# Designed miniproteins, single chains, continued (4): the designs that were tried, part 39

Each design is a single chain, and the fold is of that chain. pLDDT is the mean over its residues in the fold that is shown.

## One batch from the design tools (miniprotein)

Design m13333
Fold by ESMFold2-Fast:
Structure m13333 (fold): chain A 70 residues (1-70)
Amino acid sequence: MYSIDGGVKDGVTGSKVKANVEALGGKVTMFSFGAASNVQMTVESDKSADTIKAGLEKTGDFLYVNVKVV
C-alpha cells in the first residue's frame, strides 16, 4: 500500500488522476482533492513505489508527486 501526495496542473481532474492510477495497476482506496489542486491518495498495487511514481510523472499532469510505502 502506498500513500501518494502531489500537486496537479490546472485543469487536471480527480477523475483523470484516479484513471491514471488504475491504468498503472493501482487501486485507489482513499482520495482527497484539496485547495490549490493538491491530491492525497492511498493506493494498493503490486507495482513498486518507483514504478507508480514514474508512471504518474510520465502523464505530465503533476507539478510534483511523492510516493511513500505505508
Scores: mean pLDDT 82

Design m13334
Fold by ESMFold2-Fast:
Order: structure tokens, then sequence, then C-alpha cells
Structure m13334 (fold): chain A 88 residues (1-88)
């Protein structure tokens, strides 16, 4: 599962095995790319790429995590607007 891959990624990250952490976090994102778990995995992936000196990989992962965060904020706003309209 994505959760199991994320946990393995965290274990590798804590061990400072950043290459293995990248592999596990990438697989976790691939299984469920639009989830809150994917957002967290992308944040760790950005740090792991940074530790490996892969600036391009770090930037790409960080940008994708920000895009997922913005989508969550937009969904919250839309739900609040709908709730307001249904009060009448």
Amino acid sequence: SAEELFKEGLKAFEAKDYQKAVEYFTKAVELDPNSPLAKDALRYLAVAYGKLGDTSGATAASTRAMELEKTVEERIKLNQEMAKLLKE
C-alpha cells in the first residue's frame, strides 16, 4: 500500500539512506498521486533530493506538493460556499 511504502521511505530517510528514501517516496506518490499522503511523501522527497544534491528533483517535488496544498484549500473554500448557499 501507499502507507507501507511511505513508512519504508521514512525508515530509509531516518537512516540517511536518501537514495532508498527517494525510491520508496516516489512509489508511494505513484500509487495515490492526489492524496494527503502523496503531499507528505512529496515534501520528504524534496528534502531527500536536496540531500543528494538533486536541485531539479527537489524543486519539482516541492512544486507538486504546493500544487496539492492549493487544491486542498480550493476544495475547503468550495465546500464552505456550497454550505452557505444551502442555508436558504
Scores: mean pLDDT 78

Design m13335
Fold by ESMFold2-Fast:
Structure m13335 (fold): chain A 73 residues (1-73)
Amino acid sequence: DLVDKVKDIIKNSSPDKQVQMFNAAESVKNGKPLTKKQSDIVKDLAKKLGVSEKDTQKALVKAVEQIKQENGA
């Protein structure tokens, strides 16, 4: 499952990188243009997962939503 792979990447990332991925997910969810830093995060994840940037954006939003539900946030 692509979402589970993204969740694993987030959980194994540094706190700073986790914040950056959460911010990128929020921008995607709200239909806001990604900053250069957020776009770079999506591109890096897409390369690691072997999928499109669009599919990576969708998986990132779902992964962050699930992590927030697990943490009660």
Scores: mean pLDDT 82

Design m13336
Fold by ESMFold2-Fast:
Structure m13336 (fold): chain A 57 residues (1-57)
Amino acid sequence: EEERLQADREALEEYIKRMEKDINDIKTKNNSPGAKRRIERLKEEIEAMKKGYEKLL
């Protein structure tokens, strides 16, 4: 059971890291209102994933 939780945690952390990198790439390349909208969506998705994981504990 702990092995599965650790694997899920590592996968989630890796996915979050990739999304954070995508946010930084968008910030550096695009400062348009559309880019800000995408950044907000990605941030909300990251927060939802973190909260979802916490609720499962």
Scores: mean pLDDT 72

Design m13337
Fold by ESMFold2-Fast:
Formats: C-alpha cells, sequence, structure tokens
Structure m13337 (fold): chain A 100 residues (1-100)
C-alpha cells in the first residue's frame, strides 16, 4: 500500500480510499470518502474495513498516525502537526522509535 498527499490534510491510499484529517484538541478526526467518521485519541486503536489506525503522541507539536492494511500487510506512517493539521508521510519505524 502507498499514499498520495492530495493537500495539507487529505491523502489518497493506493486502494482508492480518500482520508481527510482534522485535529480537534488532543484527538484526530478522520473522514472517509463514503462519509464515515473515525475519531482517535492518543494510543487508541480503531478499525475501518481492512484498515487499522493507531494514534501516537510524539511530542507537544506532533501526532504520529499508523495505518495497517490487512489486505497488503503494509504499514504507513504519518506525522501530523497538531497546530495546522499538516500531514507528512514518514517511515513507520521512526514513529515506533519516538512514540514508545
Amino acid sequence: MTAEILDENTIKLSNGTVLTFKVEGDTITITFDDGSVLELEPYEIKKYKNLTFKLLKIDENHFGLLIYDEESGDILGFLIDRKTGAITLVDPKELYLKGR
């Protein structure tokens, strides 16, 4: 699985799923292209279809988001700026090193 960054807070996964992110205090809200909404608090694990989401608190300014795809077995890592909601694709291993 791969991801394409469409704008500062929107990504498209290689399976065609489009995800829009919003930072709301200490939570991330993810809106899917079908209108489904998933809210994540730090260290929560939630599922949407074949995707598993885990939110990490990296530092005062950043969340880490891990997305596991059960169909491909791939993990994607994202760094999310808590002030702007801006998303950066990162090696998921970097999030494991900082988020533990």
Scores: mean pLDDT 82

Design m13338
Fold by ESMFold2-Fast:
Structure m13338 (fold): chain A 74 residues (1-74)
Amino acid sequence: MSPMEQMKMQLIAMAVDTEVWLVERQFPNPSPEMQKIIEEIRKILNKPVLTQEDVEELLELSERLQALVEEQRA
């Protein structure tokens, strides 16, 4: 993988990590569904090297987390 591709993946990971941090602060008692998604995101972020597949999964989990956050506010 090129250094530029690795840098892009790290930036995406940082953005998703920041999103999870904000969600945890906004919802200290998240729903079981939100907790599952947060745990899956953290598992991927805890890998020493991220693959393209990992980044795609992070983006999908981020979208699902945003949908659940909206449901919690409804």
Scores: mean pLDDT 81

Design m13339
Fold by ESMFold2-Fast:
Structure m13339 (fold): chain A 66 residues (1-66)
Amino acid sequence: MSKQEIKDYILKKYGSDYVTVTQAADVISELTGLSRDEAYRLLTERYRTPLLTVDQVAGFILDLLK
């Protein structure tokens, strides 16, 4: 799965270039098979912001799939 495919998925689902940590955790759970709670934990350890860009979330998912 390419970074652009992940970005397009998020943009189609939320219609915004920005997502909340909760929304990002939902997407990570859907695309990686991690639990939503585990995805949320990993996101909050790396990012200390309430909002994430779609690019940041796509990059994070790609790193998890390596």
Scores: mean pLDDT 83

Design m13340
Fold by ESMFold2-Fast:
Structure m13340 (fold): chain A 87 residues (1-87)
Amino acid sequence: SAEQEAVVEAVRAALRETIPGLSDEGLERVERAVRQALAAHEKQSRDEKVAAVTTALGIELLELGVPPEDASRAMMAARRAVAEVLA
């Protein structure tokens, strides 16, 4: 959906700014997790979608070995951007 693509692009943009060294494979893994989270919460509120996306992002960044401080900055930036897209 247009909403799903906008959310994915917002997360991608936030990651490019906060973790510019993240690999293309890492970006693809995050995008997949975000798409799955949105699909699972399609009928949920904006706040629930934002929470689901940021949770999925955080788990994926942790599995990719991203340091907690960089992951925290990325999650904050992504949460803000996703909330704006879903407004």
Scores: mean pLDDT 86

Design m13341
Fold by ESMFold2-Fast:
Structure m13341 (fold): chain A 64 residues (1-64)
Amino acid sequence: SMAELRKRLAEALDREAAATLEVMRASIDVRLGVPGAEERLAEAVAEADRAAAELAAAIAALKA
């Protein structure tokens, strides 16, 4: 349904925004020498890639 597609898009947008902010925060922590920040940055980048892929899929589903 259109409501389900809109909900999926909203969730995908929220996820992508959260993932982008986490990459920024982890990048700052790496610069500050926070222990474990390099591993957190790697995980944040991987999640940002997954979030971007889901956002693209949610947008594509709305165009069908």
Scores: mean pLDDT 90

Design m13342
Fold by ESMFold2-Fast:
Structure m13342 (fold): chain A 88 residues (1-88)
Amino acid sequence: MVDQYKQQGRRHYDDARRYGRDTIRVARDDQDVVDRVRQLVDTAGQSLRLGERSTDPVSARSNMAAVRSLRNGIRGLLDQVRQQRLSL
């Protein structure tokens, strides 16, 4: 159980990093967006690190859920930035 949450957390973090990199590439002219995305990816990394150090299923699940939530937030920003660029 704990190992499954750690594996899920790593997958979500890999997705967060990919979405973050894509957002920075699309929004490269907007420093505020770039800085925000970097902060979100860093926070996801911190939650992943806590998840990797978890020894109980509740803590492991909680930290995995935090990484997943941050991944979803970054993906949402990517979608918004793409829509804004299409409107310009």
Scores: mean pLDDT 85

Design m13343
Fold by ESMFold2-Fast:
Structure m13343 (fold): chain A 65 residues (1-65)
Amino acid sequence: DIEKETLEGMMRIAATVYGVTLDIEEVDGKLVATIRGEDKEKAEEAKEFLSPLLKKLGVEEVRIE
């Protein structure tokens, strides 16, 4: 399980630094993170920054909208 404070911190970074929304869902027994934003370059930057941290927390897939 992802600690609530860690998840909130990552969501805040996604919103404040990259201007994107980070959503984490359990899909078919796997944790999937979806990054959504209007600026695709910022969404890719967020994915590059957050993916190693998300994978450490047990997220198996990181998707962009």
Scores: mean pLDDT 78

Design m13344
Fold by ESMFold2-Fast:
Structure m13344 (fold): chain A 73 residues (1-73)
Amino acid sequence: SAEEQVKAHIEKYKAYIATLSVEQQKELLKAVDQALAELERLRAAGEIPEERADLYIELLKAIKAELEKKIAA
């Protein structure tokens, strides 16, 4: 399912984030924050189907949480 694919992508992104330097993690966090804000704007404007937007928002929020955890450690 799409939900299972999102979970698989989250795990791959976590593994990728672990290979990055702190500076690269900070730059990725900025990019994720920008992408998340834009996706939430598109969702609110009705420019993207809510079900699809919610899956991508879940993915981006999980990536953000992992980045914040790694940067804080």
Scores: mean pLDDT 84

Design m13345
Fold by ESMFold2-Fast:
Structure m13345 (fold): chain A 89 residues (1-89)
Amino acid sequence: MKDTKEDIEALYEAAVEGFRRLKERYPEAQELVDEAIDRVKKAAEKGFDELQKAISEALRRLAEVLGPDVAREFAEEIQELYIKKLEEK
């Protein structure tokens, strides 16, 4: 399940969409978000585990810049988007 191409695509799309929404709410995080999008794109080419690690690293950096509450909110939004994309299949 988690290692399928469909799961990787769903998680990647959820992460990119979440990052786009984050940029609109927190423009001060723009550089971090752009770097995170580049990293998750490269990680998605390697597999699901690598993609999850890239997202986790982005959340860690986000917590350092905007605080742990914003990082948790963002993690929850990505997870919600990921589940929604899987349900559409």
Scores: mean pLDDT 79

Design m13346
Fold by ESMFold2-Fast:
Structure m13346 (fold): chain A 86 residues (1-86)
Amino acid sequence: PSKEELDAEILLALIRMAYGVAKIMISRGMPEEEAREFVLEISVKAAEELGLPEVAEALRETGERHKDAPLDEFTEALIETAERVL
């Protein structure tokens, strides 16, 4: 695969892994707001580390628009945003 395809796969995998961790955090009594913040932070940092600043910015904007959404909907919005901008 190309570097672009690999970077896209890595970013989407990291977002999905962050979601998995966030679900565990909620099951252990962590507020859903903190779990959403965790998923957003990991997603944005992953995009930044991969050299995708436009994706990082789009993820931040999506996170703000969906800040009160359930974790599942919030994470899906981040994934859809990443796929759209990539």
Scores: mean pLDDT 88

Design m13347
Fold by ESMFold2-Fast:
Structure m13347 (fold): chain A 74 residues (1-74)
Amino acid sequence: MDPEVLRRTVELSIRLIDAGVLKVVYRRQGNREEELRAASRAYRYGSEEERVLGKEDSAARNEEEAARLEREAA
């Protein structure tokens, strides 16, 4: 509803879509390490979007999943 919240949400949604596309591309290439890193980035962007919308619990869960995927990529 706030114009700045809408602008930030759109920016994060674009980044989330881009990360999702890269995840599919890396999966098809068999690059599991990069697939997991792309998935982690998608969860981080989702976490930031939920935080902007005031959904702290959902943001925390997304951040936890991002950290888990990053550990699996290492």
Scores: mean pLDDT 83

Design m13348
Fold by ESMFold2-Fast:
Structure m13348 (fold): chain A 94 residues (1-94)
Amino acid sequence: EEERLERLAMLMYALDTGDLEMYIDTLAGKSLEEILEEERRHLMTVEGVSEEEAEARVREMREEVERLRERLATDPAFRQEVEERLQAWREQQK
C-alpha cells in the first residue's frame, strides 16, 4: 500500500511538472531514490549545476512527492482524482 501510494505520488508529480522521463521511469518500476539520483546526476553533468544546487533541487522534488503521498493516504477523493487524471493521460499517449 505505501509503495503503491508513493508510485501514484511520483506519477502525479511527473504529470504536474511535465517530466515525461520520470513518468516512464516510474512505470518501469524505478524507485523514487533511483529517479532522484538520476536527476541529481543529470543536473550536474548535463545542466552544469553545482552539487549544492543539484542536492537542493532533488530535496525539493522529494518533499513534493512526499506531500502528495501523504495527501493520497488521507484524502480518498484526491486519490480518485489522481487515478482518473493518470488514466486520462495514458489514453492520450496511445
Scores: mean pLDDT 79

Design m13349
Fold by ESMFold2-Fast:
Structure m13349 (fold): chain A 58 residues (1-58)
Amino acid sequence: PTYSYTTAVDDELPPERQAAVLAKLRAINAAIKEEEAKRTLDADEIGRLSQAVQDAFD
């Protein structure tokens, strides 16, 4: 599970950027939930979601 990463928002970001990052994190979190619901998570899919999480809060 990568939930802890999806909730991390950098305090130093301007409010507009924080909102954008939060929107991306929510989208990624929803994607993770959807894949977990399928119970057939592919290692490749998990890797892609992890990369998206890093990109979202960077």
Scores: mean pLDDT 65

Design m13350
Fold by ESMFold2-Fast:
Structure m13350 (fold): chain A 60 residues (1-60)
Amino acid sequence: TVAKLQAELAFLKRVKKNLEDMLALYEKAGAPQSKIDAIKKQIELTQKRIAALEAEIAAL
Protein backbone atom coordinates (compact mmCIF):
# COMPACT_ATOMS: atom_id res chain seq x y z
CA THR A 1 0.00 0.00 0.00
CA VAL A 2 1.02 3.65 -0.44
CA ALA A 3 0.94 4.00 3.37
CA LYS A 4 3.60 1.27 3.75
CA LEU A 5 5.83 2.96 1.15
CA GLN A 6 5.39 6.35 2.89
CA ALA A 7 6.34 4.80 6.25
CA GLU A 8 9.44 3.17 4.71
CA LEU A 9 10.36 6.52 3.10
CA ALA A 10 10.08 8.30 6.47
CA PHE A 11 12.27 5.62 8.08
CA LEU A 12 14.95 5.90 5.35
CA LYS A 13 15.00 9.71 5.64
CA ARG A 14 15.61 9.34 9.41
CA VAL A 15 18.41 6.81 8.75
CA LYS A 16 20.03 9.21 6.27
CA LYS A 17 19.86 12.10 8.78
CA ASN A 18 21.52 9.93 11.47
CA LEU A 19 24.27 8.87 9.03
CA GLU A 20 24.88 12.52 8.03
CA ASP A 21 25.16 13.51 11.72
CA MET A 22 27.58 10.61 12.34
CA LEU A 23 29.66 11.63 9.29
CA ALA A 24 29.93 15.21 10.62
CA LEU A 25 31.08 13.92 14.04
CA TYR A 26 33.62 11.52 12.49
CA GLU A 27 35.06 14.25 10.23
CA LYS A 28 35.33 16.70 13.15
CA ALA A 29 37.00 14.03 15.34
CA GLY A 30 39.52 13.06 12.62
CA ALA A 31 38.25 9.49 12.29
CA PRO A 32 40.11 7.05 9.97
CA GLN A 33 39.37 7.61 6.27
CA SER A 34 38.01 4.03 6.00
CA LYS A 35 35.22 4.87 8.50
CA ILE A 36 34.44 8.17 6.75
CA ASP A 37 34.29 6.42 3.35
CA ALA A 38 32.03 3.67 4.75
CA ILE A 39 29.51 6.20 6.11
CA LYS A 40 29.60 8.20 2.85
CA LYS A 41 28.85 4.98 0.95
CA GLN A 42 25.91 4.21 3.28
CA ILE A 43 24.54 7.76 2.77
CA GLU A 44 24.83 7.31 -1.02
CA LEU A 45 23.01 3.95 -0.94
CA THR A 46 20.30 5.30 1.39
CA GLN A 47 19.74 8.32 -0.90
CA LYS A 48 19.38 5.97 -3.91
CA ARG A 49 16.80 3.91 -1.99
CA ILE A 50 14.89 7.10 -1.07
CA ALA A 51 14.90 8.23 -4.74
CA ALA A 52 13.72 4.78 -5.90
CA LEU A 53 10.89 4.75 -3.33
CA GLU A 54 9.81 8.31 -4.27
CA ALA A 55 9.74 7.27 -7.95
CA GLU A 56 7.71 4.12 -7.07
CA ILE A 57 5.17 6.19 -5.09
CA ALA A 58 4.93 8.77 -7.92
CA ALA A 59 4.28 5.97 -10.46
CA LEU A 60 1.31 4.62 -8.47
Scores: mean pLDDT 88

Design m13351
Fold by ESMFold2-Fast:
Structure m13351 (fold): chain A 105 residues (1-105)
Amino acid sequence: MEELKAEAERLRDEARRLGVPAAQHFADSAIAFLEGKLDEAARHMAEAMRELGGDVTPEEALQRMLDYLRGLGFKPETKEELYKALAQVAIDMARGLLEAERARR
C-alpha cells in the first residue's frame, strides 16, 4: 500500500509540473482509494474523465472502473483488495497520460 501511494504522489507531482489536469485527478483518485475515501476518489475519477471530454458523474466513473475490473475476472475478497485494484487502474491511467505528454515534448 505505501509503495502504491508513493507512486501515486509522484505521478500527481509530475502531472502538476507538466500541466496535465486529467493525470493529476487520476493520481488524486488513486491516493483517495488507498486512504479508503471512496467518495473523494470517485469525484477525482469523474473530473479526470471530464478533462478528457467525458461527461460522467462520480457514480458513473466508479461504476465504469468496477465493470472494467469485473471484465478482467477480478474478484476482490476484501474492500482493501478492491480499493488497491481501483487505485492501480487510476495509477495506470495517470502514467499513460504522462507518458503521452512526455512524447509530445
Scores: mean pLDDT 85

Design m13352
Fold by ESMFold2-Fast:
Structure m13352 (fold): chain A 57 residues (1-57)
Amino acid sequence: SPVGEAYRKLREEYKISGEVLAEAVRRLGQDAPFDEIVEAALEIAKEKGEIGKKTLP
């Protein structure tokens, strides 16, 4: 599923919590495309200071 794939990518590459993913899904809806979920989660994590403004792989 797009949500499951986004969670795996965010957890493994960016160490983003499931709470941030849940917020992204809440904002976009559960049927949102994988890339949009990832982008929203990254923006939410940045707003919360989890990532900051660092360049990520």
Scores: mean pLDDT 70

Design m13353
Fold by ESMFold2-Fast:
Structure m13353 (fold): chain A 93 residues (1-93)
Amino acid sequence: SMEEALEKVRQLAEELRKLAKSNRKFSLEEIRQIADVLEGSAEYARKNKLYEIAEILREGAERLRELGDDQEKLREILLETSERLEEYLKSLK
């Protein structure tokens, strides 16, 4: 259902924020895995007609794939993606 999809998106936004606020270094493989998760989540959102959420997630994934090993830019992208998701979810109330 759309409500279940929205709850999963809320969980994803929280996890992205936690990753962005972590002090650990991410490998290139981990960055690619995060991008893959965002892309898969975008497809899931699209199937549930959450088109704005799907676009936020797709854009985040694309930015991560272009990143290389820039840890500061990684954290910025993760935080911005999380905040954009949270802002959109608040607009639905």
Scores: mean pLDDT 87

Design m13354
Fold by ESMFold2-Fast:
Structure m13354 (fold): chain A 73 residues (1-73)
Amino acid sequence: MTVTASFIATRDPDAMLRGVIGVASGGGVDGAQSLSTSVSRARDGETVDATLPGVSQEGADEAQGLQRRALAR
């Protein structure tokens, strides 16, 4: 199974890690790698669409929520 989710590219390690770890915890190690690579190549503040193989839609939504909370200061 493959889902796509949108993340904000950031150089804040907390926000980046929350998104990546959330995806990996949902069983999407390939999706976590894809997200990490896409964020690393994007400019800070850019929206990145990541393909998340092996992750449920709920897992993707949770990962997005975790990153959004980390970015909200």
Scores: mean pLDDT 64

Design m13355
Fold by ESMFold2-Fast:
Structure m13355 (fold): chain A 91 residues (1-91)
Amino acid sequence: SAFEEALREARRLVRGLSPAEAAQVLWDFLKELEEKGLIKIENEEKVKEFLDTLTAEEAAEVVEKILRIIKRRYGEEVALELARRLIERLR
């Protein structure tokens, strides 16, 4: 599916980053989700601290899990659009 292809590409791009770059990308992604009303970040400092502990592979796994949850709750079109925006920002 288009979603599975976009998800695979997003994971590939995030995995290719340094841990610090991956943490920043994941933080920017979470803020976009919050601005769109899809999630709520209750403690920004704690979330940032957690992201700083992740490897690039673990950050890619978090991106996949979030996109699959969004697909389940808000539909494939919303999840696909978010995955494509992430890909465009990383290229």
Scores: mean pLDDT 88

Design m13356
Fold by ESMFold2-Fast:
Structure m13356 (fold): chain A 63 residues (1-63)
Amino acid sequence: DRKERLLKAIERLRREAETLPPDARAQVMQLLEKAEEAIDAGNYDEAERLIEEAVRLIAQARA
């Protein structure tokens, strides 16, 4: 189920965000909140885009 996979991805990324510096953590958390709103609206493509942005931000913050 696409919705279930996206929600699990958000949960994982929220845990990863807790290890980031405050500014990066806040940005990632905001993206994940928007992704959850997109899922609630049925906009799964938008949710995937926001999740991808969060993943890139986490990778950059860890580099």
Scores: mean pLDDT 86

Design m13357
Fold by ESMFold2-Fast:
Formats: C-alpha cells, sequence, structure tokens
Structure m13357 (fold): chain A 74 residues (1-74)
C-alpha cells in the first residue's frame, strides 16, 4: 500500500543514516561506537525482515547496506 511504501522508505533512510554514523565513527577512530552502530543496523534489518517478509527487493537493499557497513569495521 501507499502507507507501506512510506514505511519502507523511512526504514531505508534510517539504515542509510546508521551507515553514515558508522563511517563517521570509523573516520574518528572510534571502532567501539562504530561496531555498536553496525549491531543497531543488524537489528533494524532483522525487524524489517520480520515485518515485511514478502518484500524481497527491499530486504535485499537493507542486507546490502548492512554488508557495506560491516565492511567499514572489518
Amino acid sequence: SKEDNKELALIEAEATLLYVATRLYVQAGDYEKARAYVERLAALVEEAKRKFPHQPDFIARLEGILRDTRELVA
């Protein structure tokens, strides 16, 4: 629905903001906080998968953001 599309967009925006926050903490040398933000993003992805299990393209985009974010702290 149109309401679901807005919620999907807001979740993707939050995931992107968590990626940006992780990158900023890595640039600052604060790997403890960077890893905490990765865990917050992982929790967001798991909640999104539970809430929207029939949105495979949306889930794939979130998992992509999580993968890229994990690479920042590897």
Scores: mean pLDDT 90

Design m13358
Fold by ESMFold2-Fast:
Structure m13358 (fold): chain A 99 residues (1-99)
Amino acid sequence: VEEFKKKVKELEKEIDETRKKLAELSGQYNALRTEAENLRKKADEYEKTGTPQDIKKAEELRKKYDEVQAEADKVRQQSMELNKKIDEKIKKFEEEVRK
């Protein structure tokens, strides 16, 4: 146990740093979602022509869509882990100040 004010400042700094990282991850997630939507739309357009070449091109675009979705899921998972970590630190701090 040390000066309460010092612990508050340290926690506030960690919260600020976590919020900045979460904002960056949110930006990445939104960009990946936009890319995935564009890939899906292009694949649908190629499938509508019904030609063998266009169908194959649509399949390649759908594979890229799956890859981009997997990347978006990883970004989302990282955001969830950061939220859990900071929430646990806040709860531990609250318990320390109530002792």
Scores: mean pLDDT 83

Design m13359
Fold by ESMFold2-Fast:
Structure m13359 (fold): chain A 100 residues (1-100)
Amino acid sequence: MLSEEEKKLAKEFISKSELKDLDPSKEYVQYLALGKYYYEKGYLKKAIEYFEKAFELSLSDDSEEAKKVRKLAFENLVELGVMELREIVLNGKPLPDSIA
């Protein structure tokens, strides 16, 4: 569950971002916004955690808004996964094949 400070940060980010058309009172929108905020700041692990929560919470809602949030969260999770894989490959390190 998000703190009041995290909710305020999310709502401020939403109003200044491409997410401004989404309902800032929805918890999954707030998680999506925090994911993007931390992604832009370079806190990739935190961004992944927030995007995963946005995706999870959006699954219980069949509205068009929830579908948009689900798609955006999924796309950002795929991008972050590809970025991590590229960094490992470029640094000449093999993927950990024994740890999922």
Scores: mean pLDDT 76

Design m13360
Fold by ESMFold2-Fast:
Structure m13360 (fold): chain A 86 residues (1-86)
Amino acid sequence: MTDEQIRLNGLMVASAAWVELVEERGLSEEEVRELAEKLARDPEGATEEEAAAYAALLAEREGLDVEELAEKAREIIKEKLEEALK
C-alpha cells in the first residue's frame, strides 16, 4: 500500500473509538458533513473528530456501516503488521 493509504487506515482505526465518542456527543448530520469536507481538502491536518466524520462519510458512500468500515481497516492493518513481524 502507499504511505497515504497506510496513514488513512491508521486514521480509520483511530477513528473507530472516536466514532463511538462522536455518536455519544451527538454531532448533527450538517456538522459531520462539514468535517468530512475539511478532511477531503486537508487530510494531513485531520483531527480525531474530523477522521471520525470522514469514516462515517466513507461508510455511507460505499454502503458500509461505520463499524464495518472500522473492522475492515483494523483487519488490513493487522494483516500488514503480522506480515511485517514475520
Scores: mean pLDDT 51

Design m13361
Fold by ESMFold2-Fast:
Structure m13361 (fold): chain A 64 residues (1-64)
Amino acid sequence: MMAELRDYREAFKEKLLAKGLSETSAENGAIAAEVTAWRHGLDYAKSLEPQIEKQAKAIDEIRK
């Protein structure tokens, strides 16, 4: 069951929302992190969090 990955996704989404991203951009960034964790493992996904955040923020700024 994907409960651990969903918990990770929700935690990262909350972090992105706290940084001022829209709910849509935060959700999309969190999904990207969850997919990365599922494919490559949680540690690798956590190492990419800054890059995912940067991309989500850039998209949010363009498409608000």
Scores: mean pLDDT 77

Design m13362
Fold by ESMFold2-Fast:
Structure m13362 (fold): chain A 92 residues (1-92)
Amino acid sequence: SGAEAERKAREAIERAREAIREAERALEAGDLEAALEHAREAGRLGREAAEYGLQVDDPIKGTGLAIEGVGLAVQAGLLARRAGGDGREVAE
């Protein structure tokens, strides 16, 4: 349902933001392997949020959630690149 999609999109966004914070923390510590793993998780969650956002019954709300999910996936891609990984793989 659209209400379930909204809940799943919001949960994925929250988890993506948490994974981004963990990736940034790992980068600050010089742990490139952990940073890349967290960035990959954040990218996957951002893409999941975008997909669920497109399934939301309210098109304005759904579009907003999808844009936020895409933005988080792009941010994760940039973090993956800083960790020495493939930023495109993580963002897309």
Scores: mean pLDDT 89

Design m13363
Fold by ESMFold2-Fast:
Structure m13363 (fold): chain A 87 residues (1-87)
Amino acid sequence: VKKSDLTTIEEIKVIDENKLHVITGAGTHSSDIAALTELITQLGGKAVVSGYVGGSQKEFDVVLSGVKADDVAAELEKLGFKVTKEV
């Protein structure tokens, strides 16, 4: 997965040991969710996405199994994303 595969993602928050909150800009695409899910699968985990939609923006939670939120966050930081911890 490349940063260019996740172009609508603006911020990622670690909100629990196994949960991420993702903030996206206008025009969020299912391809960004697919690329994020692929990254999690490459790390040996599984992802369940539950979403909130407001206007043209999306905020959604990613519940992880088989991988820790901190490990996913570290890979996203390597790709140059902003990651905040709220635990």
Scores: mean pLDDT 72

Design m13364
Fold by ESMFold2-Fast:
Structure m13364 (fold): chain A 59 residues (1-59)
Amino acid sequence: SEELEEMLRNGVRATLVTASGDRVPLSDIMTREQAETLAALLGFVGVEYEPVTEEDLRR
């Protein structure tokens, strides 16, 4: 429950944005900090975020 609540509050679905404006959605739920770090490491210029729901975390 506590882990699930933390993921609901801090977890996001991230979409990485290329310099050309293409969007690459990530399947895994992660923190905003993790998503921004991943984007920087892979050479993406930005990140778009969607909130997660309990249903997203169950499967």
Scores: mean pLDDT 74

Design m13365
Fold by ESMFold2-Fast:
Structure m13365 (fold): chain A 61 residues (1-61)
Amino acid sequence: KKIELLREGAGYVKKALDQGKSLREIAKAAGLSQSTISKLLNGEYLSVTEETVKKVKEAAE
């Protein structure tokens, strides 16, 4: 389940980057730190939750 949340989170970060948003802009919109967004993109944010993925999804939309 954590692996699935990491993949979903990374997918939304990539989607937002493809839209021309920077990591800083995604972090600000999601209410997370830039380092958290970077770790999500790299699949390294082991503290990921469904709420984290929801925040990044909303930032990517």
Scores: mean pLDDT 79

Design m13366
Fold by ESMFold2-Fast:
Structure m13366 (fold): chain A 100 residues (1-100)
Amino acid sequence: SLEEKVKELEKKLRELRKKALDIYNTFQAKYDAGTLTVEDAENYLKQFEDILKEAEKIRSELEKLLGKDSPLVETAKNFIEGLKNMIDYLKEVIDLLKEN
């Protein structure tokens, strides 16, 4: 059913959001402690890029099922924008780590 497909996509979106938060918290803790390596930061960047690709697929499927004005589509768009900002931030951090 439509409701079952939406629930599956919402669950996947929640799991991606949790994964992104866990990576962010681990990254930030290492960065603040001065223990973050270039290799660690590049690994986190790759993981965020993979999460972004999956989140964009979920957003596209939700738009097809619910329409562009759905609150759940807005939630997915907000998450995607947060991921893009985090990716840009990680790229800046990697550049700073490589300069030292």
Scores: mean pLDDT 91

Design m13367
Fold by ESMFold2-Fast:
Structure m13367 (fold): chain A 103 residues (1-103)
Amino acid sequence: TEELLALLREAEELARRIRELDPSLAGEVDRLLEVLREAERLVREAPEDLEGILATLAEAANLAQAIRDRALARGDAETAALAGEILELLGEMVALVAERYAA
């Protein structure tokens, strides 16, 4: 739980940084932040809902990938790198949740 919350907070910080670098992405970033906050709520209030947590993380990954694809299409390497780092953190979170299923 603590590790998941730390990774979620890091992903939120990176998302806010993308918003500062490219205000045109504010809508996509705000959607991503809401999904990340929902994942935090589930981890705190319903940690037994592993399926719900995984579904929310998958939604966050789809949003982060869309941000990355848009940045790459515009030649914005810095925003693309930040979105890529969010995707890496989401992958780590999925692995941690999968370990709970295996236990």
Scores: mean pLDDT 86

Design m13368
Fold by ESMFold2-Fast:
Structure m13368 (fold): chain A 62 residues (1-62)
Amino acid sequence: MSTVEQLRAWREQLLALRPSLPDPGPLEEGVRALERAIEDAEAGTASGSAADLVDQALDRAE
């Protein structure tokens, strides 16, 4: 399984939970971080596991 595949799977899982949540704020932040991590992985500008790429994306959210 590729890093991009793992990140896309996580994003789809979060989106599936969205309609059931009364407060989508934290979920939307997670989706945004995953989308950035996917972009970084596709561009080859970041290295590491899927979790490392998410951490890097969250750091840039500030």
Scores: mean pLDDT 71

